# Designed miniproteins, single chains, continued (3): the designs that were tried, part 79

Each design is a single chain, and the fold is of that chain. pLDDT is the mean over its residues in the fold that is shown.

## One batch from the design tools (miniprotein)

Design m10912
Fold by ESMFold2-Fast:
Structure m10912 (fold): chain A 56 residues (1-56)
Amino acid sequence: GKQGLLLAETALKLAEQGDYGRAVMLLVYAQQLGGDDPEAQKLIKEAQELIDKAIG
């Protein structure tokens, strides 16, 4: 939904800024609220890839 997309965008921005702890928390909520939204899923994947590369 709309909230899931906003959470996904915020999680990606936090991950890009190096705030991986908050990014991970918001990513969980983004998945719960926007899991079926294709745009939200794209941003979720980008955030996951960035976090995984940074912290394993």
Scores: mean pLDDT 80

Design m10913
Fold by ESMFold2-Fast:
Structure m10913 (fold): chain A 74 residues (1-74)
Amino acid sequence: SQSDQLIDEADRLIEKAKELEKQGKLEEALELYRKARDLYMQALSLSPKDQISRAIGRILRAIGNILDVEAKLK
């Protein structure tokens, strides 16, 4: 489904952002976490009932990653 494709794309961005964060590239990681959040939110709007929980959990995790990186930026 379109929702599944958006989730898969966002999951790939999360993995890239984690790698950038490990390299100390915090601003680049932040941009990818924000992009992933937006894609998960799009997926939520298109989600059938059985995928709603999956999208919500990923959105909350992405928000957590964003807040963590923002706290590290001075």
Scores: mean pLDDT 85

Design m10914
Fold by ESMFold2-Fast:
Structure m10914 (fold): chain A 55 residues (1-55)
Amino acid sequence: SLEEQVQAERDRLLTLIAEGKYDEAKEEIARLEKSPDPRFQAVARELKAWLELEK
């Protein structure tokens, strides 16, 4: 489902951040921000805010 796909993208981004792969995480966030689906945009906003606090 799309909801499962959204969760998978979120989990993948969290893994990249946990591994210190911040540049790769930023590229993926930028990709999701350009998505026409508001659920992917919401994930991008959440992870971008977290990345700015944790980095």
Scores: mean pLDDT 80

Design m10915
Fold by ESMFold2-Fast:
Structure m10915 (fold): chain A 55 residues (1-55)
Amino acid sequence: PLPSDEEIRRRAEEIVARAKQKAEELKDYFDENGIEYKPISVEAVEGGLRAAYEG
């Protein structure tokens, strides 16, 4: 069964929080190597999770 909207949202928030933490840890590395990192939104992750569960 598909998880609830609340569960999908919670999971998306967790993924984004982890990604932000890792991005901050790697910020100096990215800056030194000329790598551009763009943050992902909770809405984008939520949409991706919904597509994965439905497909």
Scores: mean pLDDT 75

Design m10916
Fold by ESMFold2-Fast:
Structure m10916 (fold): chain A 120 residues (1-120)
Amino acid sequence: MKRPFSVERMSFDELLDYLTPEDVVVLVGRFSDEQLEALKNKVGVLRVIVDTEEEAERLSEKFPDIQVFVGDPVELLRASIELSLIDVVIVDSSHRETLERLTELAKAAGSGTRIIELER
């Protein structure tokens, strides 16, 4: 059975307690290196979408096991069937407009993907 569609706000500690090694996770926005390391060690697959080539280069150098993408998260996920295979999308609080757009995309796709806003 697919997970029910939901949008939630979580602290980073609540998020780590929620996630499992079977989860396929996409991160949207800016995360600390400590947060990325913790998430990488917690989940089965970690993908990151960032706004700039400079941030993507930095993350790819430090975390070669993490798949990094540059661009608009909604357009990247819209251009792919991968949203139906993603368990959780985590959006940082600075990307509120992106959170709203991703929520509408997930609803339109009929996806069981959970959308979570990371507080601060």
Scores: mean pLDDT 76

Design m10917
Fold by ESMFold2-Fast:
Structure m10917 (fold): chain A 90 residues (1-90)
Amino acid sequence: DIEKIYELLKKFFDEQVNKIFEEKQMSEEDKEEWEKVQEEMEKNLSLEQLANSYAAAILNLESLGIVEADEEIKEALEKIDERQEALYNK
């Protein structure tokens, strides 16, 4: 269910981004700019595209050592990878 995957990945990503903003002491202007970008994405992208975007962002942050994905998030990321592979590997 793409909706459940999207909700799970979005929640995890939002929590990690908020933690990064706190730890890096980012300005309110930087936070507002990020919120504006997120709002435009949510407005213009499908659930599938949003889930893929959050999955890619989480994987990028994990590759940089910024976040640690738990088992639930790892399973959600694997489901996104399987869905993408089914769409693009023909």
Scores: mean pLDDT 77

Design m10918
Fold by ESMFold2-Fast:
Structure m10918 (fold): chain A 64 residues (1-64)
Amino acid sequence: MVLELLKEAGRAFKAGDFEKAAELLEKALQIDPNSLFAKHAARELAEVAEDEKIKERLEKALEE
């Protein structure tokens, strides 16, 4: 399940759909909070996303 979420997040990110990518990464981190790959992907998205809401969502997901 986590692997499928990460694949979909990657597709959304490449399509420029940062909201969808953030949602999928949040779900992946909720299922597997120890996924370093998901954490790195979320951090990268937070840095490139222009929307503050997306940044806040990803920061909260990464905090715990």
Scores: mean pLDDT 76

Design m10919
Fold by ESMFold2-Fast:
Structure m10919 (fold): chain A 71 residues (1-71)
Amino acid sequence: SEAEELFKKGLEAYEAGDYETAVKYFEESIKLSKDKKLIAASLFERAFALDKLGKHDEAREDFLKAMELLK
């Protein structure tokens, strides 16, 4: 799906050290996805990217939201 492709692009950007681009791809994956597991994965990965950017409070919110989705 398009959401899965965006998730993969986010991972590639993260691996390249482009954390701002990674955040954008994960955000778009979340917006387009109806798959709870993919949304949770994208929130976890966006949290890691946000943490790398020093946005620790935003990272924590994404992490908690991802954990809540997987209950």
Scores: mean pLDDT 89

Design m10920
Fold by ESMFold2-Fast:
Structure m10920 (fold): chain A 66 residues (1-66)
Amino acid sequence: SAEEHTKLGEEYYKQGKYVEAAKHYAEALLLDPRHERARANLGKILREHGDDPAVGAQLQPLRDAA
């Protein structure tokens, strides 16, 4: 579920694993584009680590779905 992916993203974020966190938040948003917590947390990663190409690559499924 979107909530399960959001929780996994939060766990990876706490570990400093921002690429894995971004992947799970993106998967949550594919399942529920309105998931407020996943959207806010992905936005935070993009502000703090969006210059990392590996982080940016995790957004490709969201761009493909748009």
Scores: mean pLDDT 83

Design m10922
Fold by ESMFold2-Fast:
Structure m10922 (fold): chain A 74 residues (1-74)
Amino acid sequence: DLEEKIKEYEERLKKDPNNAITWAELGGVYLKKYLETGDKKDLEKAKEYAEKALEIDPNLLGAKILLQEIKKLE
């Protein structure tokens, strides 16, 4: 359940807002949600969270790949 995953990652980020990996994981969940829904708001959230991960850790490979995939869908 993507909604359960979102809630789990949001709770983790309340405790540790500087965890770049968790921001990237949350972005990945929203990308999966976009692929199911087609809702551009889910794609926008995926991008926002991927960019937040890269703001914290600009070398985080998973976040770079995630953002590249998101940009292909725009």
Scores: mean pLDDT 87

Design m10923
Fold by ESMFold2-Fast:
Structure m10923 (fold): chain A 133 residues (1-133)
Amino acid sequence: IEEEIKKLEEEIKKDPNNAIAWNRLGRLYLSLGKYDEAIKYFEKAIKIKPNAGSYLNLGRAYLKKGEYDKAIEYFEKAIELDPTFSDAYLNLGIAYYKKGELEKALEYFQKAVELFPTNEDARKALEEVKKAL
């Protein structure tokens, strides 16, 4: 992790407009539970080049912070850029589930499974929300 962060920081120093390197750095900080740093790096990636993956990851960081409305906003941006992005629908469902909006959570988990039927996380989430209804 420390060596991977150092390599990404060196890539960014060589090319500060490398949106992929900023997004990778954000993902590492997200995995470390450093959500504010992760948000900062994903915002850098989005400012350079908006993409569905960076919006998904920005939403995930806000979701981890308990900022569900901001998370929903960014997952919707990810879907706007890629309407087939099953993981964005999965995370929208999780955000609505955390808000107690179980019928909306069900709708988005169903869409995630429809787009990617072998997505184990989406299938598990769908079964859990069905039990909660």
Scores: mean pLDDT 86

Design m10924
Fold by ESMFold2-Fast:
Structure m10924 (fold): chain A 58 residues (1-58)
Amino acid sequence: MSPLQKAVADLRLEDPSLSNREIAERLGVSVAAVSRAIRELETDEGKRALLERVAAEQ
């Protein structure tokens, strides 16, 4: 992951109610950059969460 993607992921895990604007303000980046990082993380995390659920059911 890029440093920005990691920082966005860490903030979302700490407080999932944070808006993209609030994350952008905290990290000093644009809202567009945060939205892009979240979309990339959601795709990757969604796949990982599904794999972990399947493994846990075994």
Scores: mean pLDDT 70

Design m10925
Fold by ESMFold2-Fast:
Structure m10925 (fold): chain A 56 residues (1-56)
Amino acid sequence: ESEEGSVFKPYSENPEKLREEMKKLGIPEEVTEKIIELLKEGKYDEAVELYLKALS
């Protein structure tokens, strides 16, 4: 994807889908909830950084 931030925009409206995707990737629920909170606040860059850190 050329726009990583845009990848999370559809999920910001449907956080349940994001939770399921993150769970399948092995990301802890605590991290997933923080990502959802950042997305709801429009902090996409911070959400992407947290997501990448969780994958590392």
Scores: mean pLDDT 71

Design m10926
Fold by ESMFold2-Fast:
Structure m10926 (fold): chain A 102 residues (1-102)
Amino acid sequence: EVLAEATVTLKKGETAEISFTAPEDGEYVVTVENIGEGKAKVTIGFSKPENGEVPNPLAEAILEKGEKFTFRVSLKKGETLYIAVKAIEGNPTVKVTVERAP
């Protein structure tokens, strides 16, 4: 079951922030995919993003066209996870999906 989904299209140097607040205690899977052109830097963590990046991220990846990154995390009810996306080259389109793990 998909709990949250967002798609952002960015120009080089642009940033986007996606936040997810856990509705209940559990494990969650975050999937981030560049379905467009160019390159996007993705950082994920518990701290609010600064300059398009999460400080002290739990996970980070650079996604080229067609690349996908998955991250599994345990959250308590009411905890907020931040996903920051920064376009480092071209015009990436990044899809973020958050699902509950079993």
Scores: mean pLDDT 87

Design m10927
Fold by ESMFold2-Fast:
Structure m10927 (fold): chain A 76 residues (1-76)
Amino acid sequence: MKITIVFDDGTEEVFDVSTIEGRIGLVLRLIGLEIDTGKEIVLVNEATGEELRLSELLTKAKDGDVYRLRLLPREE
């Protein structure tokens, strides 16, 4: 199961979330951005407009989904 993430710099990365390697790569990439920015990452499904958190992405993502990365302030 492959998903595409469109980053704010215009780069597109494909992750196979059905594999351990793909899941690790996705999680490390997104957590790194959360640490660097100090913001929460939300992934917007370009087809549906649904906003998913990283934890929801791994359970709700479908093959061929394209997500746009969005940075939000952390909820207190």
Scores: mean pLDDT 78

Design m10928
Fold by ESMFold2-Fast:
Structure m10928 (fold): chain A 74 residues (1-74)
Amino acid sequence: SLEELREEATRRLLELYDEALAAGLSEEQIVARVSEELARLYAELRARGVPDEEAERILKEAYHEALLHYEAQL
């Protein structure tokens, strides 16, 4: 379902933030890695037949949730 895809995208972004923080990456490096992961997730959703509008919505929601979690750790 689209909800399961959103939850999976959120989990992958949360894992990325946790790994980047553990590795001691700068905020600039973390932003770059998140942007790369969002591009990969978008391509994966599109390859699975998710329409562009739905893929963008899923990634926007996943990004906002992951960003709030990340900012709470700063």
Scores: mean pLDDT 85

Design m10929
Fold by ESMFold2-Fast:
Structure m10929 (fold): chain A 105 residues (1-105)
Amino acid sequence: TQNQQQSQQLNQQGRQYIQQGNYQQAITYYQQSISLDPNNAQAWNNLGIAYYHLGDYDQSIHYFQRAIDLDPNNSSAWGGLGRSYRRMGDYDTSDRYIQQGRDLD
């Protein structure tokens, strides 16, 4: 649909801001992307990455979990979930999620 195409374009624009280290601007584009297409698993994953870089690990976990709910084969989202739990001091949960991502690769 047109909304799916616009969602993909906004997701790509958000990625440009990630490359610049402008995580807040990237979040704005990714939020618009998921508003147009809430099934855009890549945009949910990219929100997780952006919040991880901002040090907001609770939000990072939330968005990676949503990406996995839409696409359980998203090894990037499993890895991101594991890294976020490690940053919060939960090493056992981190190791399980990182292994899940590796098993998909």
Scores: mean pLDDT 89

Design m10930
Fold by ESMFold2-Fast:
Structure m10930 (fold): chain A 78 residues (1-78)
Amino acid sequence: VEELVAKGEEYARKGGEAYRAGDYETAAKHYQKASELYKEAAKLAEEEGDVGLAATLRQLAEQMEKESKKYEELAKKK
């Protein structure tokens, strides 16, 4: 679980860096990957009985997915 969370945090950070550089397409891809990693981590946390951690990771995954879709739409408008 911790390894997947760390990878998700890394991709979220890279997404923020791409956004600051004005690269919305790359930002969307990195946030999408972060969302996927948090969803996988949440599933494993739930399987291990950590329902609190699973809930937190699902919220993070949802937030990352919203950021990804937002930047994906911004990239398409140009």
Scores: mean pLDDT 80

Design m10931
Fold by ESMFold2-Fast:
Structure m10931 (fold): chain A 68 residues (1-68)
Amino acid sequence: MEEEARKKELEKVVEELLKLLEKLLNGEDTPELIEKIRALRKYLEESGLYPELLEKLKEYHLKLQKEL
């Protein structure tokens, strides 16, 4: 089903974004890493996320912004 496949795809993109954010926290603060994080976030925002996935992403992003 298209909806199920799309949700799984978005979850994989969120997971990839979280991995990049963890690298940033571990001291890999390169401009390329930051650019990849921005690109994935923009993709998720523009793709019309399920509300649950968007909520998880925003919560994690806010936590990291306070640490940075």
Scores: mean pLDDT 66

Design m10932
Fold by ESMFold2-Fast:
Structure m10932 (fold): chain A 62 residues (1-62)
Amino acid sequence: MEEEYQKVLEAASAANRAGNLVRVEKLDDGKVKVTVISQSEAAKPELEKLKEAVEEANKVAK
């Protein structure tokens, strides 16, 4: 859980630095919610990595 959440935060940071604007929220049930406010086509790989990290984190959430 913690390791997967750290990967989400790292991926979100990379996506933001690449030109996207994303918001990451940890919900009370332990699931992670990501909102993409704006995206760049040049930064699509960073968004794909973020999506994968969120899916992995939510697989281990109770």
Scores: mean pLDDT 74

Design m10933
Fold by ESMFold2-Fast:
Structure m10933 (fold): chain A 99 residues (1-99)
Amino acid sequence: MIEDPELQEEIDEALTDIALAVMARAQKSPEVRELLLEFYDRVRELGGRIVKVTADHIVVEAPSEEVAEEIRRLAEQTNERIKELDPDAKPLKVEVKVV
């Protein structure tokens, strides 16, 4: 129950960055890796928070339905670009929750 929220945020951010880098490497295409990193930066710029990452599935918290819709649209556009550059690349599955 009692934890250092500042330290926890730093740990969560570092773990997210590592997970994102691992996912990017799994694609083995430098272009796909760049698109994934760009997508993650854009989610953060829109006010989304990445709260869970797996090999090909990400859970994002959005402050409003409008931000959630923007993130979903960005994910769709990113997946279309990934498929255009590497048809064999795994699509990124993004789940967006409004909080």
Scores: mean pLDDT 70

Design m10934
Fold by ESMFold2-Fast:
Structure m10934 (fold): chain A 86 residues (1-86)
Amino acid sequence: MKKTIKVKSLRSSIVFRLSSGKGGVIRLTVEAVTPEGQKIVVEYERENGPAEGEEKEIRSPVLEGVEIDVSTLVGKDIAEKIEELK
């Protein structure tokens, strides 16, 4: 079932972890605050494809007054969802 929330703010931090030099893993922590002041925290790990030894610089945006589909936070790349909300 689809659920949507309007968030007061959305903050993310992205950490790249290289495993055995064959690729990277993105660990993303998303903190969202609803207008009611409820906190939602989601941790997500995704394989970053065959990124060989390259460090990627990603800005961690703070977004305000956005609406997100909570169902998309599970099993999705949240970094991609954040880019869609810009």
Scores: mean pLDDT 44

Design m10935
Fold by ESMFold2-Fast:
Structure m10935 (fold): chain A 56 residues (1-56)
Amino acid sequence: MAAPAAATLDETIRKLQELGFRLPDGRSAAELSEEELRAMIERMAAAGRAAARALA
């Protein structure tokens, strides 16, 4: 498996923008740039990993 996470992340960002997915901070994904959405997803993933580490 080469880099499926990177490929799926870019595709996920486009789908979120297309659907106008509502983010936890109340913004629509359609309002954010691809780069802003990528940064937000990475921040959420990092926060999720930190929370999992704190719980474990």
Scores: mean pLDDT 69

Design m10936
Fold by ESMFold2-Fast:
Structure m10936 (fold): chain A 66 residues (1-66)
Amino acid sequence: SLLEEAYQLGAETAKKLIEEGVTNIAEIAKKARDAVRARFADRVSPAQLEAMELAAILGAADVYQK
């Protein structure tokens, strides 16, 4: 599903940022949302995009919370 794709994208984004030394949770969450917007904003409704951004934040959280 698109929500699962967004979740995975968020997790991948967080993993890459942590490997690069980023430890700021707010920055990681912002970059996860930005990645979803860059890939999907032109292809889904605003309501679907908001749900996908939340899924990406949850995916990122699964990586940085340990």
Scores: mean pLDDT 84

Design m10937
Fold by ESMFold2-Fast:
Structure m10937 (fold): chain A 55 residues (1-55)
Amino acid sequence: DAAEVAALARELARTAGLSDEQAAAIAEGAAAGARALGADRVAEALRTALAGAGG
């Protein structure tokens, strides 16, 4: 759902070294994108990006 997308986007932003304020803005944008494009699609893209950032 949009809340999970927001959480994933915030973790990705932290992994990238962004501030909490930037992470919050990215999470809001990701949640809006999830409502428009479908939460599962956006969540999958974010999980893939987070996995890549962790390697």
Scores: mean pLDDT 76

Design m10938
Fold by ESMFold2-Fast:
Structure m10938 (fold): chain A 75 residues (1-75)
Amino acid sequence: MGQLQQQIVDYAQKAVDAKENGDEKEYQEYVDKLAEYIKELYKAEGKEISDEEAKKLAEQMVKTVLANRRAKAAE
């Protein structure tokens, strides 16, 4: 179980790093990977979500991480 959660955290951080570096191509690749891992995590818990739902969750997670990094930088 911890491996999927760690992959989700790792790819969310990589997606934020790519976006802050202006690398939109890497950002898209990491968001797609993050969506795959989120879908697998939900499946492991007996919950089925669509590819569209997984991508939406991945995008929301990346936006939340980015907002939190910016909020901390403003402190």
Scores: mean pLDDT 79

Design m10939
Fold by ESMFold2-Fast:
Parts: sequence; C-alpha cells; structure tokens
Structure m10939 (fold): chain A 82 residues (1-82)
Amino acid sequence: EELERELERRRREEEERERREREERLKDNIKRWDPSLTDEQAEELLRAMEAEDSKRVLELAPTIPAAAIIAIGTELDEELKK
C-alpha cells in the first residue's frame, strides 16, 4: 500500500504540474495582449472565462480586442478538453 500511495502522489504531482503549466501559458497569452494587467487580473479573467461570466470578462479586459478574447477563450476550451 505504501508503494500505491507513492505512485498516486507522483501522478497527482504530475497532473498538478501540467495544469499549472497550462494555466501559466494561458495567463501569458492574456498578458501578451495587455501587458499592463497584473497576474491577479489575468488569473481572474481566466476564472471569469471559465465561468462564462461575459460581464466580468468585459470589465477585466476592456483593452483587449474582442478577437483576442475569442482566441483566448477557444484556447482555454481546448486546454480544458485535454
């Protein structure tokens, strides 16, 4: 059982690392469109997009072109499917 727990822990660490890297890539894409956004704002924007809160997305990203928001949303949707 100790071996099973070790394997489970390593798998969880790998999954968490992959999810963290995915989220960082999406945040980097957001900040690429508007470098003035803080890490907190970029993360909040990602959460708003995941929640499909269009009003919050517009409030957080008024400077990002609509086409860029659509592109980021499409990429987020694709990453969530993986």
Scores: mean pLDDT 69

Design m10940
Fold by ESMFold2-Fast:
Structure m10940 (fold): chain A 100 residues (1-100)
Amino acid sequence: SEELKEIARQLRQMAELVRRLAEEHADNPEAQEALLRAAEHLEKAAELAEKGDLEGAIEHIEEAIEALREAARADPSLRETVELLIKELEEIKKKLEELK
């Protein structure tokens, strides 16, 4: 599906952005670890979306959202960025649910 390929691309771009945020927050190990976990979940969600495993992709998006919330709790300076990322992930999740 062309739509699933686009969603996978968006999830990979978000994972790259989150990995860059982790590098920028290396001085806060708790936040960095949470951001790296979020990126791993986004990469797995992209892989599952490409394979047509919509339920698996949604589950990993939800895990990424929780990890992002943990990062914002550990580093409040991330709150605004995390809120924007979660909003985008909720939109991607909605698109995946509509494709079921």
Scores: mean pLDDT 91

Design m10941
Fold by ESMFold2-Fast:
Structure m10941 (fold): chain A 74 residues (1-74)
Amino acid sequence: MSKEELLEAIEKMREDMEKLLKSNEISKEDKIKGLKNGIAMLEQILKETDDPEVIEAAKELIEELEEAIKELEE
């Protein structure tokens, strides 16, 4: 993927995550699964890119997703 495509994919993941967390139709367990899947996808992007902007965007989103999981888990 191009740098622009990767940045757009990360931004879309962020938007999808925010919608997932605000949904009343999705169980806590399924939200956690979705967030963990998002982190796995972002970790794959980090392994395949040397672009500092992409790395920064992916790391920021991973941190946000990890924090959301902490709030959902007991």
Scores: mean pLDDT 82

Design m10942
Fold by ESMFold2-Fast:
Structure m10942 (fold): chain A 106 residues (1-106)
Amino acid sequence: MKETKVETLSDEQEARLNRAVGLAMRAAIEALAEKYGVPRSDIEARLLEMTPTRADLEVRSVKTGARLRVRVEITDDGVTFTVESDDPELAERARELIEKRLAEAA
């Protein structure tokens, strides 16, 4: 494994993560609003944790209690993400929208 520096990320990597986080959050909000028929104004989105290479997000509906957790990571292969929800159909729909939005922005 070739290592040059650890913990020394470029501004470009941080900007890439921030863009990916924004796109993923918007896509997750859209998926949740569509699936449960709630207005976007009733959806709370929050950043749970952020490191230079990873962000953990939570998106939830206040009215229905439905929630999504999204993890976005910067890797050697670019941007990757995972989606978790107690509703498998919601998780799949959010995953599809996030993948589409990240691909369109790349």
Scores: mean pLDDT 77

Design m10943
Fold by ESMFold2-Fast:
Parts: sequence; C-alpha cells; structure tokens
Structure m10943 (fold): chain A 62 residues (1-62)
Amino acid sequence: NALDKAIEKARRAAEAAAAQGEVGEITSMDYDPETGKRATATYRVNADGTIELVEAKEEDAE
C-alpha cells in the first residue's frame, strides 16, 4: 500500500512538472505507520515531456 501510494504521488508530481516544462527526477515517499514500512518512488521527466518510472522500493522505516 505504501509503495502504490509513493508511485502515485511521484507520478502526479512528475506529470505536473512536465506540464510546466520542468525536467529532472521527481521522488515521493509514503510511510505506513501500521506496518512500519516506507516506500520511495522516483520518476524521470524527459525534455520531450514524457515521464518514466526509474525506481520504486519498499523498506522498513525503523
């Protein structure tokens, strides 16, 4: 769940950046306090306005 939320947050942020003509990597995190897991997702915004998922991972946040 944290992983899916991190991916969705990063995707939305990358889409907004692309719409504004920004380029680079956009990273978002989500934390699930119930499970103690943290998820991180990174999207790359390309110069042509396309976005791609570069990294997605879930790990213990202790």
Scores: mean pLDDT 79

Design m10944
Fold by ESMFold2-Fast:
Structure m10944 (fold): chain A 58 residues (1-58)
Amino acid sequence: MDPTVLAVAEKELRELGEKTGKEELAEEAIRQIRTAKNVDEVEAIAREFKKKAGAEDL
């Protein structure tokens, strides 16, 4: 997977974790995206984090 895609996704998840107070969930999601096989899996993991953090609209 493109390392730039991973870097952008990690940054976005960390920022959302800080904004929602769910930093531990964000770190878990970041670890999951590092094992993702493609961009679609990264997006699915990020979407699930947003749902759990109550940040679906962000």
Scores: mean pLDDT 77

Design m10945
Fold by ESMFold2-Fast:
Structure m10945 (fold): chain A 58 residues (1-58)
Amino acid sequence: MLEELEEEIRKKEEEELKLGEKQAEEIKKKYPDAKQGDTDAPLAKDNGSGRITGYIEL
């Protein structure tokens, strides 16, 4: 069961990556000129960091 639990945790991490991709699409929809690698915000902070919104402040 422990090994199965570890596998479940790994799957959750993969789901988080998939979720991040969906959030990235939403961000690109709001900021079409901004890109995940071009924005001043890291991929992990989809809107939460506020750095992506810094593009608007500019």
Scores: mean pLDDT 56

Design m10946
Fold by ESMFold2-Fast:
Formats: structure tokens, sequence, C-alpha cells
Structure m10946 (fold): chain A 58 residues (1-58)
């Protein structure tokens, strides 16, 4: 309940930061960051860096 709201806010905050740096981040990236946080991965920066790395490799 509260964990999902916090994960979503963290994912959106991370996506905004990446977009400000000129990186192309969409809704799918936000959802993936949210799911990573909910699965016990660190919230915010580390989860965002992992998704960004995977996007760049594709």
Amino acid sequence: MDERKRAREAAERSAKAFRERGEDVGEEDIERIEKAILSGKPAGREAALEIAREERER
C-alpha cells in the first residue's frame, strides 16, 4: 500500500532527473523502476541506474 506509492514517487523522481540529463525515459521505464523497488531493490538512484543501463544496451 504505502510501499507502492513511495516506489512510484521514487521512480517518477528518477525519470525526471534522467530526462533533465537528456536521457529518453518513458512510462515503461517508470513502471520497471517501481517494480524493482517493490521487489526489495534500493529505491531511487540505484534502481534508476540499473534500468538506464539496460535501456542503453538495447
Scores: mean pLDDT 65

Design m10947
Fold by ESMFold2-Fast:
Structure m10947 (fold): chain A 84 residues (1-84)
Amino acid sequence: MKTLTATVTVQAPAGRLAVRVEITLSDGTKLTGAATQEAPADGEVTLTSTPIEVPEDSKVVSAKATVYDADGRRQEVPATVKEE
């Protein structure tokens, strides 16, 4: 097993942020990760998902995140995936 962690950078207002990450593997499997963070001020925020365990031979083909802000707005942004 190896661990996948997704990182997302977004511009957001101050307040509670929630992120849902969707990672797609080469076999068509879709994995979901989540994180919540409180932004102290308006601006750029980096969020990191909970680690997701996958088989060693899994290959990531895409990753995206949906970020929900305190105003109820949604943003879809690319996510960067780290493998360990």
Scores: mean pLDDT 79

Design m10948
Fold by ESMFold2-Fast:
Structure m10948 (fold): chain A 60 residues (1-60)
Amino acid sequence: MKYEFKVKDLVTGKEITVEVEAPEGTPLEKLRYDAISKAEEKLGKDATGEFEIVEEREIE
């Protein structure tokens, strides 16, 4: 299955769209953590925990 997440950086207000693909039956909580990790990688941001998921959508 595949999900699209819009992740907001609460420090800068910037929003990043990331896609997470996982096996069927993967808990949504795990997908959300993976999405935050991908957003952090894209931004190169310190792991301060200041990200918020503002939109989530299954696309596959």
Scores: mean pLDDT 75

